# Designed miniproteins, single chains, part 3

Each design is a single chain, and the fold is of that chain. pLDDT is the mean over its residues in the fold that is shown.

## One batch from the design tools (miniprotein)

Design m73
Fold by ESMFold2-Fast:
Structure m73 (fold): chain A 78 residues (1-78)
Amino acid sequence: SVEELVAQARAALAAGDGRRAGALYAEAIRLALEQGRPALALEIAREAAEDFGSTVALLANVPDTALGAAVARAVAAG
C-alpha cells in the first residue's frame, strides 16, 4: 500500500539510507497516482522534499533520480 511504502521510506531515512528512502518515496508517489489520488501524491512529494532538506521544485529538476521523476509527475498531476 501507499501507507506501507511511506512508512518504509521514513524508516530507511531514519537509518541513514537516503537512497533507499528516495526510491520508496518515488514508488509511493507512483502508486498514489495510479490509484487516482494526485493530492496524496503531492502530499508525499512535499514530505519527501522536507525530509531531504530540499524543495518540491528542486527535486522535480533532478534528472537521474526516481524520486525527482516521481515528484515532477505529482506536480503535473496536482
Scores: mean pLDDT 81

Design m74
Fold by ESMFold2-Fast:
Structure m74 (fold): chain A 95 residues (1-95)
Amino acid sequence: MMSVEQATEQAIADINAIFEKYFPDKQDVRDQLIALLREMGKADEEKALELHKELNKLVLELLKSNPDMPFTKQTAFALTVIGAATDIILAVRRE
């Protein structure tokens, strides 16, 4: 099974790839998301779920601040980021 550390590093790689593709100028938001992912990987399940809610809020705020982005691209971005964070939660729950 993928360890929490492996899930976290994969999630960070996925975030780096999707930001380079859709938000290459939003380095500050990318760094905030990566910090949340790393904190989730170190947390227990309850704290990881709280951090997941903060991550979802940050993703939603980023998309709302970029309303000209096509809906299909917004959906792809959101699913990629939220999916990566969810994989960390699932890894934490297995430990």
Scores: mean pLDDT 84

Design m75
Fold by ESMFold2-Fast:
Structure m75 (fold): chain A 63 residues (1-63)
Amino acid sequence: MTPEQREAIRKGSDKAEELIRQGASREEAIEEGVKVILDGADIPEEEARKLAQEAVDSALAEL
């Protein structure tokens, strides 16, 4: 995994978590996280979705 891919994953995860804290639905937060990850990382959509789901579920556990 390249540094650029790691940065895109971090940005997507942060975006998904931020949306959950703002009261967005789990599905909305996951979809926005996936979009941000795929904008900067050439990885499978399924992998990006899994990463976004993990970030969202982590944020929800803190609420």
Scores: mean pLDDT 80

Design m76
Fold by ESMFold2-Fast:
Structure m76 (fold): chain A 72 residues (1-72)
Amino acid sequence: SLEKELEEMSKKPAEEQKRFLIEQMIADADAALAAARSEEERAQIEAVRDKLLALLDDVEAALAWQRQQAAL
């Protein structure tokens, strides 16, 4: 359930929680792409998915930086 997933995420660093949310949104976008009925609708969903992938890359970079700082 979403409630249990949120409770489990609340025990993780903020950037890790953000990563899980973005991954879920990407999964939702993939499902929407499979259900898309027009080329225009598909292109719009692909644009959103590309933005989510860029946000995921930013979060992974932030997590890598935090790991480096924690090692100091």
Scores: mean pLDDT 77

Design m77
Fold by ESMFold2-Fast:
Structure m77 (fold): chain A 62 residues (1-62)
Amino acid sequence: SAERQAADQLLAEIEAALAAGTPVDDLHAEIRARYDAGELTPSQYTALVLIATGDVLDRELA
């Protein structure tokens, strides 16, 4: 579906931004803005927030 394709694309963008060292707060703000614009389902929003937070924690704790 269009929502799944948009979520998969945004996931790829988040992974690239995390690899570039983008702050998690900036990523959370972007994910929230896309959710508020109706581009993400609640499940997709939750999954993307958890992915961004988990990757940052692994980087900071390693």
Scores: mean pLDDT 72

Design m78
Fold by ESMFold2-Fast:
Order: structure tokens, then sequence, then C-alpha cells
Structure m78 (fold): chain A 74 residues (1-74)
């Protein structure tokens, strides 16, 4: 992971999806990510609420054939 992506993840917090230097924090925003792309998923495994939302993001990303190249657990 490049330092810019890690910085974005720490600044955005969890839950989030990062695609080409942009942060997506809602289901509606995540649906705008292009099909067949690659993303970083930002989660917090200590929070059931965050895990619930990131699982919803994963469902959308899978339907769009988007590859999660890295998972950041904050």
Amino acid sequence: MDEETLKLAKEAGAPAVIYKGKVYTSLEEVETIPDNSEVVLVTDSSSGGVLGITNEFKVILKKKNVKIVEILDL
C-alpha cells in the first residue's frame, strides 16, 4: 500500500472504501465505483456496527466484480 492510501484511510476512518485516491463512505457512494476495478477496504473489527456496514460494502463490490486488494483494520 502506498503512503497516500494509508493516510486517506486513517483520516477517513472506518467504514470506508478507497478507489484511486478517493474515499467512499456510504452504500450510495460505493455503488458509483466502476465495475471490474480494485479498491482498499477500511474496517474496524472491534466494532460490530462498522463490520455490519463493511459487509454491506463487500456485497456491492462483489456484484460489481470489484477486487478488494487490501483490507485495513483500524
Scores: mean pLDDT 83

Design m79
Fold by ESMFold2-Fast:
Structure m79 (fold): chain A 81 residues (1-81)
Amino acid sequence: AKVERTVSLDDEEALQAAVDELLATAGLTRETAADAIESAARSGPNSTTYTLKDGRVLTLTREVDEKAKTVTLRAEVRPAP
């Protein structure tokens, strides 16, 4: 599953809504992935990979558009290797 959300850089409410949408749309649980997604959304590198508690691999991509003042978050979940 792969999901994408774009939010304003300075809008904490929109950022939290985007995290919730990524969790719901990607079929992720808060217990399994919320901390990883929140960390990546706030201050994560452009792309990073996390091993989830259930063994699946979550790849998070964070793209900042300084001109538009937006951040685009992408979450991709793959089965364990």
Scores: mean pLDDT 67

Design m80
Fold by ESMFold2-Fast:
Structure m80 (fold): chain A 70 residues (1-70)
Amino acid sequence: SPLDEAAELLAEATGIPVERARKALQNTIKEKGVEGAIEAVRKISDLYRQEGNEEAAEKAERFAEALEKL
């Protein structure tokens, strides 16, 4: 599912277990909504890009794209 894809990407980016990433993601969506979560991740991606961390920026963009499928 799109939620599982997003949770796996978050786990890969952060190093936390996928089950913990899924719970964290669900809690964030409950607090901010899906649109708010997408906006926050895209801002983080832009910051990584400005810092020259293209790998982290690309991972954040893939995560935002997974959230858009929700």
Scores: mean pLDDT 79

Design m81
Fold by ESMFold2-Fast:
Structure m81 (fold): chain A 90 residues (1-90)
Amino acid sequence: SAKEAEIRKKIERLGELQVKYLEAQKLPEDEQERLWKEDPELGKLAAVNYFILRDYEKAKRALEASLGVKVKTKEELLEQARKAMDELMG
């Protein structure tokens, strides 16, 4: 069905982003931040991964780079991470 084809494409795209995220872990932090800025979808996926790992400082940096904003509070960090997850999974 058309819905099954859409779900498959989303899963395949998430898989591609996950591979890129894992490869990016080999890069220096400054190069990671540039990558998150150049590819905001990848930066959002990186932020979600870092939240799962409870690395809130890396999650914050990935969100700030991908969104082009400063995240000042813990509440803002949680809200932006939730939105990123919704955008990737929705």
Scores: mean pLDDT 85

Design m82
Fold by ESMFold2-Fast:
Structure m82 (fold): chain A 113 residues (1-113)
Amino acid sequence: SMEELREEAVRLGREIVRLAQQAIRAALAGDVETLERLIAELRELTERLRELAEQSDDPRIKELVRLGEEIVEELERLLEALKNKEPLEKQIGLILRIIGLIIDLERLIEELE
């Protein structure tokens, strides 16, 4: 049903928020191995969310996919910045961008509930 599809999209969105917050904590700790694992898990969740978006006419579910994909892309940039020992200011800028995307995602999840 469309209701079950929305509930699953909300569940996946909440899990993306949780893992993205963990990824920021791993990055702040310099834990590259944990960050790589969390990025892989986030990619899997965004792919599952994309499959739900293909089954739904709700543009908000498509927007959840877009935000999830942008979070993954910015986390991959943060991972590369950490591996390349880029200046702290660049790493902080990427983290702030990711936090903004998480806030947008949380707001959209509230609208779907």
Scores: mean pLDDT 90

Design m83
Fold by ESMFold2-Fast:
Structure m83 (fold): chain A 81 residues (1-81)
Amino acid sequence: EREELIERAKEEAKKLFEELNLDNYDEFVEALENQDLVTLTRVLAEAARKVIENDPSLSEEQKQEALAQLEAWVAAQLARV
């Protein structure tokens, strides 16, 4: 039940990480299996940061705004742990 959901989440995440050319999939899987919300938040934030920085459709101003919003979100998530 729970193990099946985790396994499915890992498979779906692997496809997304490969599609977005992200290299922190193994760290994401380890954090997910350990239910480490702090590490999960950090890994997801790092992945999102790379996506934002490498998005050719975003202007430099839009990238800076998105990165600032991401940093605010990370701080809010960590404050709730």
Scores: mean pLDDT 74

Design m84
Fold by ESMFold2-Fast:
Structure m84 (fold): chain A 106 residues (1-106)
Amino acid sequence: SKEELLLELFRMLEGYFTLMVHKGASEEEIKEKKEEIIELVEKILEGKAGFKDLLPYGVDDGLALMLEGLGLLSEEEIERGRELAEEVKEEIKEKIPEAIPYIEKV
């Protein structure tokens, strides 16, 4: 369902952005990925995206979890990833208010 897809996507964002920070992504790369996530949320709400479209986010979230467990992530990288996930969620609330109930559930 679209609810399951949105809840899973929003749960993956912290790890996704933490890994991106760890890899040394530029602010421009981060901005582009935030825009892609916003577009993906719109596609999910329209019934035009499925589990396959979430795979890159789930893979990166899983890698971030593995790196954290191995002690390879700094507290600064984790905090920055959390900040970026919150920023994109706030942008989604402003641009796609229909997504608010799903963001509030995670």
Scores: mean pLDDT 89

Design m85
Fold by ESMFold2-Fast:
Structure m85 (fold): chain A 69 residues (1-69)
Amino acid sequence: SMEIANNLNQQGFEAFLAGDYDAAVSLYQQALDQFNKDLEAEIAAAGALPIETEIARALQRIGYEHDLA
């Protein structure tokens, strides 16, 4: 869920503040993966048309790449 993704992101931030940068990076990567899964599930649940689903996937990819930048 988005809540799980946000929780992982918060844990990553806390690890960063504690000086555990390896844990922070790992947790942020997990948060991004969960966020992408949540977004894909929401698109599927919305019953998007095939073309709309392809556009949504493209936007998800752009968002993922932007967050990795």
Scores: mean pLDDT 71

Design m86
Fold by ESMFold2-Fast:
Structure m86 (fold): chain A 91 residues (1-91)
Amino acid sequence: SMKDKAEEIKKSVLDSLRQAKSFFEAGNKELMLLHIISAAAEFQVALKQGLLSEEDVERFMKLLKDFLNGKISGDELIKEVKKILDEAIER
C-alpha cells in the first residue's frame, strides 16, 4: 500500500541520517556526505511518487543545509525529518 511504501521510505531515510550523524561525530566528512546524498535521493524519489509534497522536500533540504553549516545537531536533524515524514504519512 502507499502507507507501507511511506513507512519503508521513513525507515530508510532515518537510517541514512543516523549513519550520517555517526560519521560526522567520527570526523568522517566523506562518508557523512554519502549518507546525506542517499537520504536526499530517497526524498526526491518519494516526491516523484507523490508520497511527499514539494514543501516537505523544501523543509528537508533546509534542515540538511542547517546541519551541514553546523546550525543544528544530528539529533535535531533526525527529529525534524522524522516529523516531516510522520506528517506526510498521516495525510
Scores: mean pLDDT 86

Design m87
Fold by ESMFold2-Fast:
Structure m87 (fold): chain A 85 residues (1-85)
Amino acid sequence: APPSPEERLRALLRRQLEVIVEYAEKDPEKHAAVLARARAALEDESASVSELQAVLQEVQAELEARDPEGAAEIGRRVDALWAEA
């Protein structure tokens, strides 16, 4: 059976966190808190949509405050993922 709308949303949120991790790994010292939070969320395969959304809001706020140019680059990548979904 095709994935449900909730399963598709959960997959997209997880892919968005993976994009954030990939970006943050380029400067792990600067992004240590973002990496720790995002990796912990990705390691929990049972994480709900609401839990993933809460983590995304936290890491996006930290990125925007600390690396606004990087946050904008991630935003463009994420927009492409949502357009493909």
Scores: mean pLDDT 82

Design m88
Fold by ESMFold2-Fast:
Structure m88 (fold): chain A 85 residues (1-85)
Amino acid sequence: SAEDPLKKLKDDPRAFLREVLRSFGADPNLTDEELDALYAEVEAELKKRFPDKTLQEILDSDDPELREEFVALAIRVARKRGLLP
């Protein structure tokens, strides 16, 4: 899809993450608490890469490489948490 995944995450981070995880085989009944925990870990990892930027500035970025890296990171974190196979 040509859609900007970071723009979707900015508008509704839980819905965005739920849809990404579902596309990779996650349980569709994931709780908001599980998604918030996943989001917090992804946010912390992004801050390690961009310490001089706020999360909002990162999410507002138009960099396509940043978008791909964000999605890959979210999948990696979800697998570590047992939310994905």
Scores: mean pLDDT 69

Design m89
Fold by ESMFold2-Fast:
Structure m89 (fold): chain A 87 residues (1-87)
Amino acid sequence: TMQQLILQMVGRVLEVVGEIEQANIYIKNNKPKEVIQKAIDAARKALDELRGLTAQIEDPAMKAQWEKMIEKLEKQIKEIEEKVNKH
């Protein structure tokens, strides 16, 4: 159902945000690059799963709103990747 699809997408958003926050905490605490990269990889995986779920949305307006959320999350992950490259 649409309600189940939305619930799954919300779950993936929470995973992406959680892993982004975890990566930032690791950077602040000067953790090894490999530990930070694991959080980034997890965020990327959750974002890819979110993209797959979003592709199943039939309503164009709702789909566009979720695609905008995905774009915002992707930009946040890219910012962390840039910070790690300087780490």
Scores: mean pLDDT 89

Design m90
Fold by ESMFold2-Fast:
Parts: structure tokens; sequence; C-alpha cells
Structure m90 (fold): chain A 77 residues (1-77)
């Protein structure tokens, strides 16, 4: 259902944000990849921002990753 999909997206995004705050790049990347797959069929633009957030985490740019996640949320909420 749409509500179950929204709950799963919220869970993966919140886990990614928590991992970024904890400076746990590997965990953040895992949760961003899951969020990307869930968001892609809803909003391609929002999914692209999550992919850029993942790349930012891989480069150690946690501040940029956090900003991109926030921008993604605004596009599908």
Amino acid sequence: SAMELRRQILEEVNNAIKSILDRDGDSAIEHLKKAYELVKPISEEAARKLEEARKSVEKGDFDRASRLIGESIKLYE
C-alpha cells in the first residue's frame, strides 16, 4: 500500500540521517541505497538527490549529504 511504502521510505531516510549524524558512512550508504530504490518510482528527481547524497557520503562530505537528503524529502513529500 502507499502508506506502507511511505513508512519504509521514512524508516530508511531516518536511518540514513542518524548514520550521517553518527559519522557512520557505511551505514549511511546502505540506507541511502534502499531509500533510492523506494523513491525512484515516485520521483526521479528526488531519487537523483538521494544518489548524490550517497556519493557525498562516499567522499566524506556529510554536510552536503544531509542537505541533499533534505532537498529530496521536499520533492516527494
Scores: mean pLDDT 88

Design m91
Fold by ESMFold2-Fast:
Structure m91 (fold): chain A 96 residues (1-96)
Amino acid sequence: SNLLSAAEQKIRELFSSQTVPPKTLSPDLLSLSLKLSDFINSLDVSQHSITTLLRLIGLSEDIRFAEDPDIIISDLKLLEEDDPTLAQQVYEIILN
């Protein structure tokens, strides 16, 4: 919960400088999107449920398209419910 709260604050900070529209990513959000894409590509898909993988892909797409930060925070909470260990790894990516 402490890491989720920190990740929520970081997502809100990253989006506070994001212009709406066009859906062009700020350099910081683009960096986060690329780090998440690299992380997803590094996963052994056989070790994760399809639900967890779909949640993670949905989160990555929502960040890439600069969706509402509340949607992204909701995606993070759903990922934590499905796979808290994987969610913690994602929080560490967001916070770095």
Scores: mean pLDDT 81

Design m92
Fold by ESMFold2-Fast:
Structure m92 (fold): chain A 74 residues (1-74)
Amino acid sequence: ERAEEAGLRAGQAGSKGDVDGAIKAGTEMGNAGREEGPEGASRAAFYAVLQGMIGGNLEGARVAGTAASYAASK
């Protein structure tokens, strides 16, 4: 749930072109995904991508995804 909420925020920030917000929420999503396990991480990633696609800002979604991947890999 925490990872999903962060994913939703990351995608929404990215879609608006809020790079700092996308990085912050993306990092939170990655950290929460590590705690909740693979299913939580997968759901969070899905919501982040979905919101990015709806907003039409693929670059913002990419920035959020990169931050989440980096946080999850630590």
Scores: mean pLDDT 70

Design m93
Fold by ESMFold2-Fast:
Structure m93 (fold): chain A 70 residues (1-70)
Amino acid sequence: TPSEERQKDKEFYESLPEDLQKKAKFIQVKYGLPPAAAGAVVILTNGSTDDKEVQKVLFTKSDEIEDIVN
């Protein structure tokens, strides 16, 4: 349900280190992603917020993002 999905997203986001949470929030706002997906992107880019690295992860590692969020 939407409430369960929001709770799961929040729990995943809060499990990240504080520095990655800030980077994930930046990516979330910039790319219009859910918090968990933004967090997964930050993990997969090794903490990069570079547009090319973020786009590469979004388009080539979508399955890995889903695996991290699930």
Scores: mean pLDDT 74

Design m94
Fold by ESMFold2-Fast:
Structure m94 (fold): chain A 95 residues (1-95)
Amino acid sequence: MKPKYKVTVTATKLENGKEITTTKTFESDSVGDALGALARAVQEALDAGYTKIEVTVEKDGKKFTGTATSPEEAAELLNRIVEEFKEDIDADLAA
């Protein structure tokens, strides 16, 4: 059976006139673990100087996508994801 949650973080920067893209994918049956891995990957990308961060969170046919181009936008994006998956977080905490 597939893991319940799949998180993908794609970070892009321009270096020496070349577009550099890094993708990290995390899978978990725990929404908390998946979102924790997402937050860490976003922070690591920002720390590494990436200027565009695209995030996808997938669960049972539900897909959330967002893009951030600043640390402030990244924080807002993470907050939107938490709100989007609030019922899943509540269910995970009850289990």
Scores: mean pLDDT 79

Design m95
Fold by ESMFold2-Fast:
Structure m95 (fold): chain A 60 residues (1-60)
Amino acid sequence: SSEREQGDRLDRGGQRLRDQGRYQESAGAFRLSASKYRQAGDLEKAEESLKRSEEDLKLS
């Protein structure tokens, strides 16, 4: 699968972890998602995922 598809899966995983209050694990998933989006050239989605990761770390 493509880097973008991997980013999408990690983003969904991060959201599920966040919904469960697992903020540190969620932050990790969003950070990996951002890396995959960056590799795919989707800089906007990469930035959004990084912001979600930073928000999670403030809650953990």
Scores: mean pLDDT 89

Design m96
Fold by ESMFold2-Fast:
Structure m96 (fold): chain A 67 residues (1-67)
Amino acid sequence: MPEVDRLVGEIRELSTRAVELEEQARRLEEEGDTVGAMRYRREADELRREVDRLLGRLNELQDRINA
């Protein structure tokens, strides 16, 4: 199932990047860079929205395979 494997890979990559951006945002907030932190959080939120979209597609494919 190369389509499922591809989606899982993309979800992992985007999820990892979103976590990294959120951690960078926390560090910037602790350093007093609230504006920089907000920028990184917006980028993380965009990645999480893409992850949610891909998870929906993955669930659809898994339901179709397991039905």
Scores: mean pLDDT 83

Design m97
Fold by ESMFold2-Fast:
Structure m97 (fold): chain A 77 residues (1-77)
Amino acid sequence: KELLRRAAILSAQMGIKFLEAGDLKKAVDSFRLSSRYARLSGLDDASRLLREAARYAEKGDLKKAIELAREAIELLE
């Protein structure tokens, strides 16, 4: 349970770093993975925010994607 929460945080942080580096595909994949870990840890609100972060990243709205991912990380902490 705690390991899944930590995995969600790390995957979300990786997603943000990939967005900052311009690797949109890896960022989207990282946010989707983070969303899955958040759901498995019982944190549905964080999972939803990470799913939306992935959608905004796919649309090219990097600022909104990063904001949503950071909000999700706060809920996971």
Scores: mean pLDDT 86

Design m98
Fold by ESMFold2-Fast:
Structure m98 (fold): chain A 64 residues (1-64)
Amino acid sequence: SSVEELIALNEEYLSHIPFSSEKARELQRQKDKEYFKSLEQDPEELEKQLKIMKSRVEAVKASE
């Protein structure tokens, strides 16, 4: 659930970031998803990454 929330927040964050191509966006999405899934074994780091991602999403929304 927390990993799925982090993945969803990252997808929202990436939607505000311009990419040179759809392939570049897909590669970044896959890389991030693999990393976040690895955090299932580290709940403390997962919580830290969630807080960071929430802050990033708020920042891009505020500066659009």
Scores: mean pLDDT 81

Design m99
Fold by ESMFold2-Fast:
Structure m99 (fold): chain A 59 residues (1-59)
Amino acid sequence: AEAFLQERLEQARAQAAEEARRAIKLSPVMSPDAQEGLRKALTERAERQGKAEAEAALA
């Protein structure tokens, strides 16, 4: 159960990192603060979604 949850969170974080990388690449003039804010927001969203999906699968 714990390993399954960790795997889903890792996948969610990897997806969020890739999404942030693409967004930053399309807007290379984005400030460092804006880049960090985007990475944080996307990672938190992906973690919430991944955790919810893992919990639903275990229910």
Scores: mean pLDDT 76

Design m100
Fold by ESMFold2-Fast:
Structure m100 (fold): chain A 80 residues (1-80)
Amino acid sequence: MDELDKIAEELKKILDEADADKEKLAELVARYIVALLEEDEKTAEELREELESLLPPEKVEKILELAEKTVEIIKEEKKK
């Protein structure tokens, strides 16, 4: 299976455990990944702060780690 599918599954599991709006959280995570790909530090920081307001620090840290991993995989694919 694709590594991206595995990361998406882990993200979905974290979002499912969250007491917040899953659709809103998924949108924030997707926008954060796009901001990292665009190297838009300001937008990434704003989205990080919004995630921190909705989720415990441990869950935010895990989401950010998975998002960074997603960006690395996408960048590796685009190098080809």
Scores: mean pLDDT 78

Design m101
Fold by ESMFold2-Fast:
Structure m101 (fold): chain A 79 residues (1-79)
Amino acid sequence: GSAAASAAASAVHDSIKLGLTSKEELAKAIGKAIEQAGGSVKPEADPEEVLKELQKLIDEGGISGGVRAQLQKGIELLS
């Protein structure tokens, strides 16, 4: 839902600000944020699973352009 998308966007933003360089660390941070917001991702999600969930959140819609842009940035970093 929208809450999971917003949580993921915030996690992407914070991870970039903190200088996270590892796809694994980035995926864990984003995955944890999605789970805490009630989204469907495993606590130990790998980068591939998190990337798929970010794509799904974009496809489901109902998000602002700013949230969408952060989710797209997360996908690029996990690719």
Scores: mean pLDDT 79

Design m102
Fold by ESMFold2-Fast:
Structure m102 (fold): chain A 69 residues (1-69)
Amino acid sequence: MVTAVKTVTLADAATAARTTLGDVFGDNAPEELKDKPVGEVLVNGKTLAVPFTFEAGKEYEVEAMPPGR
């Protein structure tokens, strides 16, 4: 689990696609996922549904999406 360092609101899929894990979690983001768009990772085991708000100080599970194709 990683703690969000700032509150980030993702109003739509385009915002999720341009917002990186580093933008939300800063130094708490895994290095291999830091520059991944939030919309391309699993949050709490699921693909992120928009609209969504990350809250500063809250913990989230973040994982790379599996290559299930």
Scores: mean pLDDT 79

Design m103
Fold by ESMFold2-Fast:
Structure m103 (fold): chain A 97 residues (1-97)
Amino acid sequence: MEEAEKILKEIGELMVEALKAAVEKKFEEAEKLEEELKKKYEEAKENKEATEKLRAYSEAQRAAGPAPSEEEAFRRLLEFIAELTGEPVEVVIEKIK
């Protein structure tokens, strides 16, 4: 696998863990995972391909406009994580449960 894909997958996996911790109301654990996520984003900035893919996802989200509900916003986040990890969104949902 390319280095960019590995970094993006690690970011997606950290997002899953952070969301799971937040859903379980383990806010201290979620905060630690968010700090790890920030470190991975800094690592991704050193990789041009990873940076371009993250930028493309951000642009696509902006083009879609504001989410009409929190449920839709959460769905879009899960789809983004699925794209980062290369897994179906159903697998991402199972990991968060």
Scores: mean pLDDT 75

Design m104
Fold by ESMFold2-Fast:
Structure m104 (fold): chain A 62 residues (1-62)
Amino acid sequence: MELEEKILEWLRELGRAPVTVEQLAKMLNVSKEEAQEAVDRLIAEGKVVRDPEDPDAYRLAP
């Protein structure tokens, strides 16, 4: 799977629990830069948003 698909699948498994870019990078065994770029693209696509309670964390879009 592409990195974006892996991120979305993992976020779905977490039941919308927020995750940081650092946690994503470690879980998916990629660089923080790669994880950040994938998250930024998912935000642009409306699939992921910043968590309103923790600005360093991201979750599935509502």
Scores: mean pLDDT 77

Design m105
Fold by ESMFold2-Fast:
Structure m105 (fold): chain A 80 residues (1-80)
Amino acid sequence: SKEEIIKELEEIKEEVLELAEEAEKAGYFELAERFRHFAEAIEKVIELAPKMSLEDLKAKLEEFKEGYKELKEYFEKVLK
């Protein structure tokens, strides 16, 4: 359902904002900004979700899941 996808998008947004805070505390200000922009993109899709088809919303969720994975892996490598 759209409600389940929106919930997953909200969860990814929260995780991304936590990574942004961690990056900022570690002094990676550019990376923190990238995470914040990613979270803003997710929020915009959540706001548009009532007007989107279920198929389009699913596609956006998968894009954000992949983007989140890539950003998290990059951040973990930078911290080593």
Scores: mean pLDDT 86

Design m106
Fold by ESMFold2-Fast:
Structure m106 (fold): chain A 69 residues (1-69)
Amino acid sequence: YVDQILNSRSPQDALDITNQAIDSNPDDMSPVMDALVTHLRSLGVSDDDIRRIRRDIGIRSARVRRQNQ
């Protein structure tokens, strides 16, 4: 997923890949989150939008992790 995120063509593609990563393995999100933040910043996404996205992804990964218990 990290390589797919770094090669995505748009912020939306990167987000879609990140959501697939959460659904596959919510416990291993650190490298995925780092790749997402780095790539979104390189695509010109604002720091405020990145902060919101990080929060949303964190909430979703925690929710999926709880469902898998």
Scores: mean pLDDT 79

Design m107
Fold by ESMFold2-Fast:
Structure m107 (fold): chain A 68 residues (1-68)
Amino acid sequence: SLSDTERLSRAGLLAYQTVEEALAQGKSLDEAIELARKKVREEFPDMPDEDIDRILTIVRRHVEEKAA
């Protein structure tokens, strides 16, 4: 079984990879984040919405900082 920390780390990696792939395909950041939300919900169905939102917020900030 995964600890809460390991589960969050794996969800974060999945979200980041999904966003990077979507951006590479020419999707907007908003579209990329929503695609990542869908994939995280599918892979981690028991993860609270609060945790998913926190992960996506971190990923968005990281991508925006790289673009600056």
Scores: mean pLDDT 84

Design m108
Fold by ESMFold2-Fast:
Structure m108 (fold): chain A 76 residues (1-76)
Amino acid sequence: DKEKKVQELVEIGNEEAGKVTGELLDERGDSLSPEEAVKAAVEAAKKAIEKAGKEKGLPQSVVDEAIKKMEERLES
């Protein structure tokens, strides 16, 4: 089930994005811009999704779909 696998990767990416955003807020609160936070979250989510997809042996098409959904979610 491609949809289920995409959802699993999106969840992994969302967890990592949340951790990175929280860490940036704690470490750089006075200098953190919304754009900087979004950029860091997107980059962290993409890396987490790519790593998880590779570790789980998922097709690149599933990884690409999950990354696209994460970008849409975090940049909206």
Scores: mean pLDDT 79

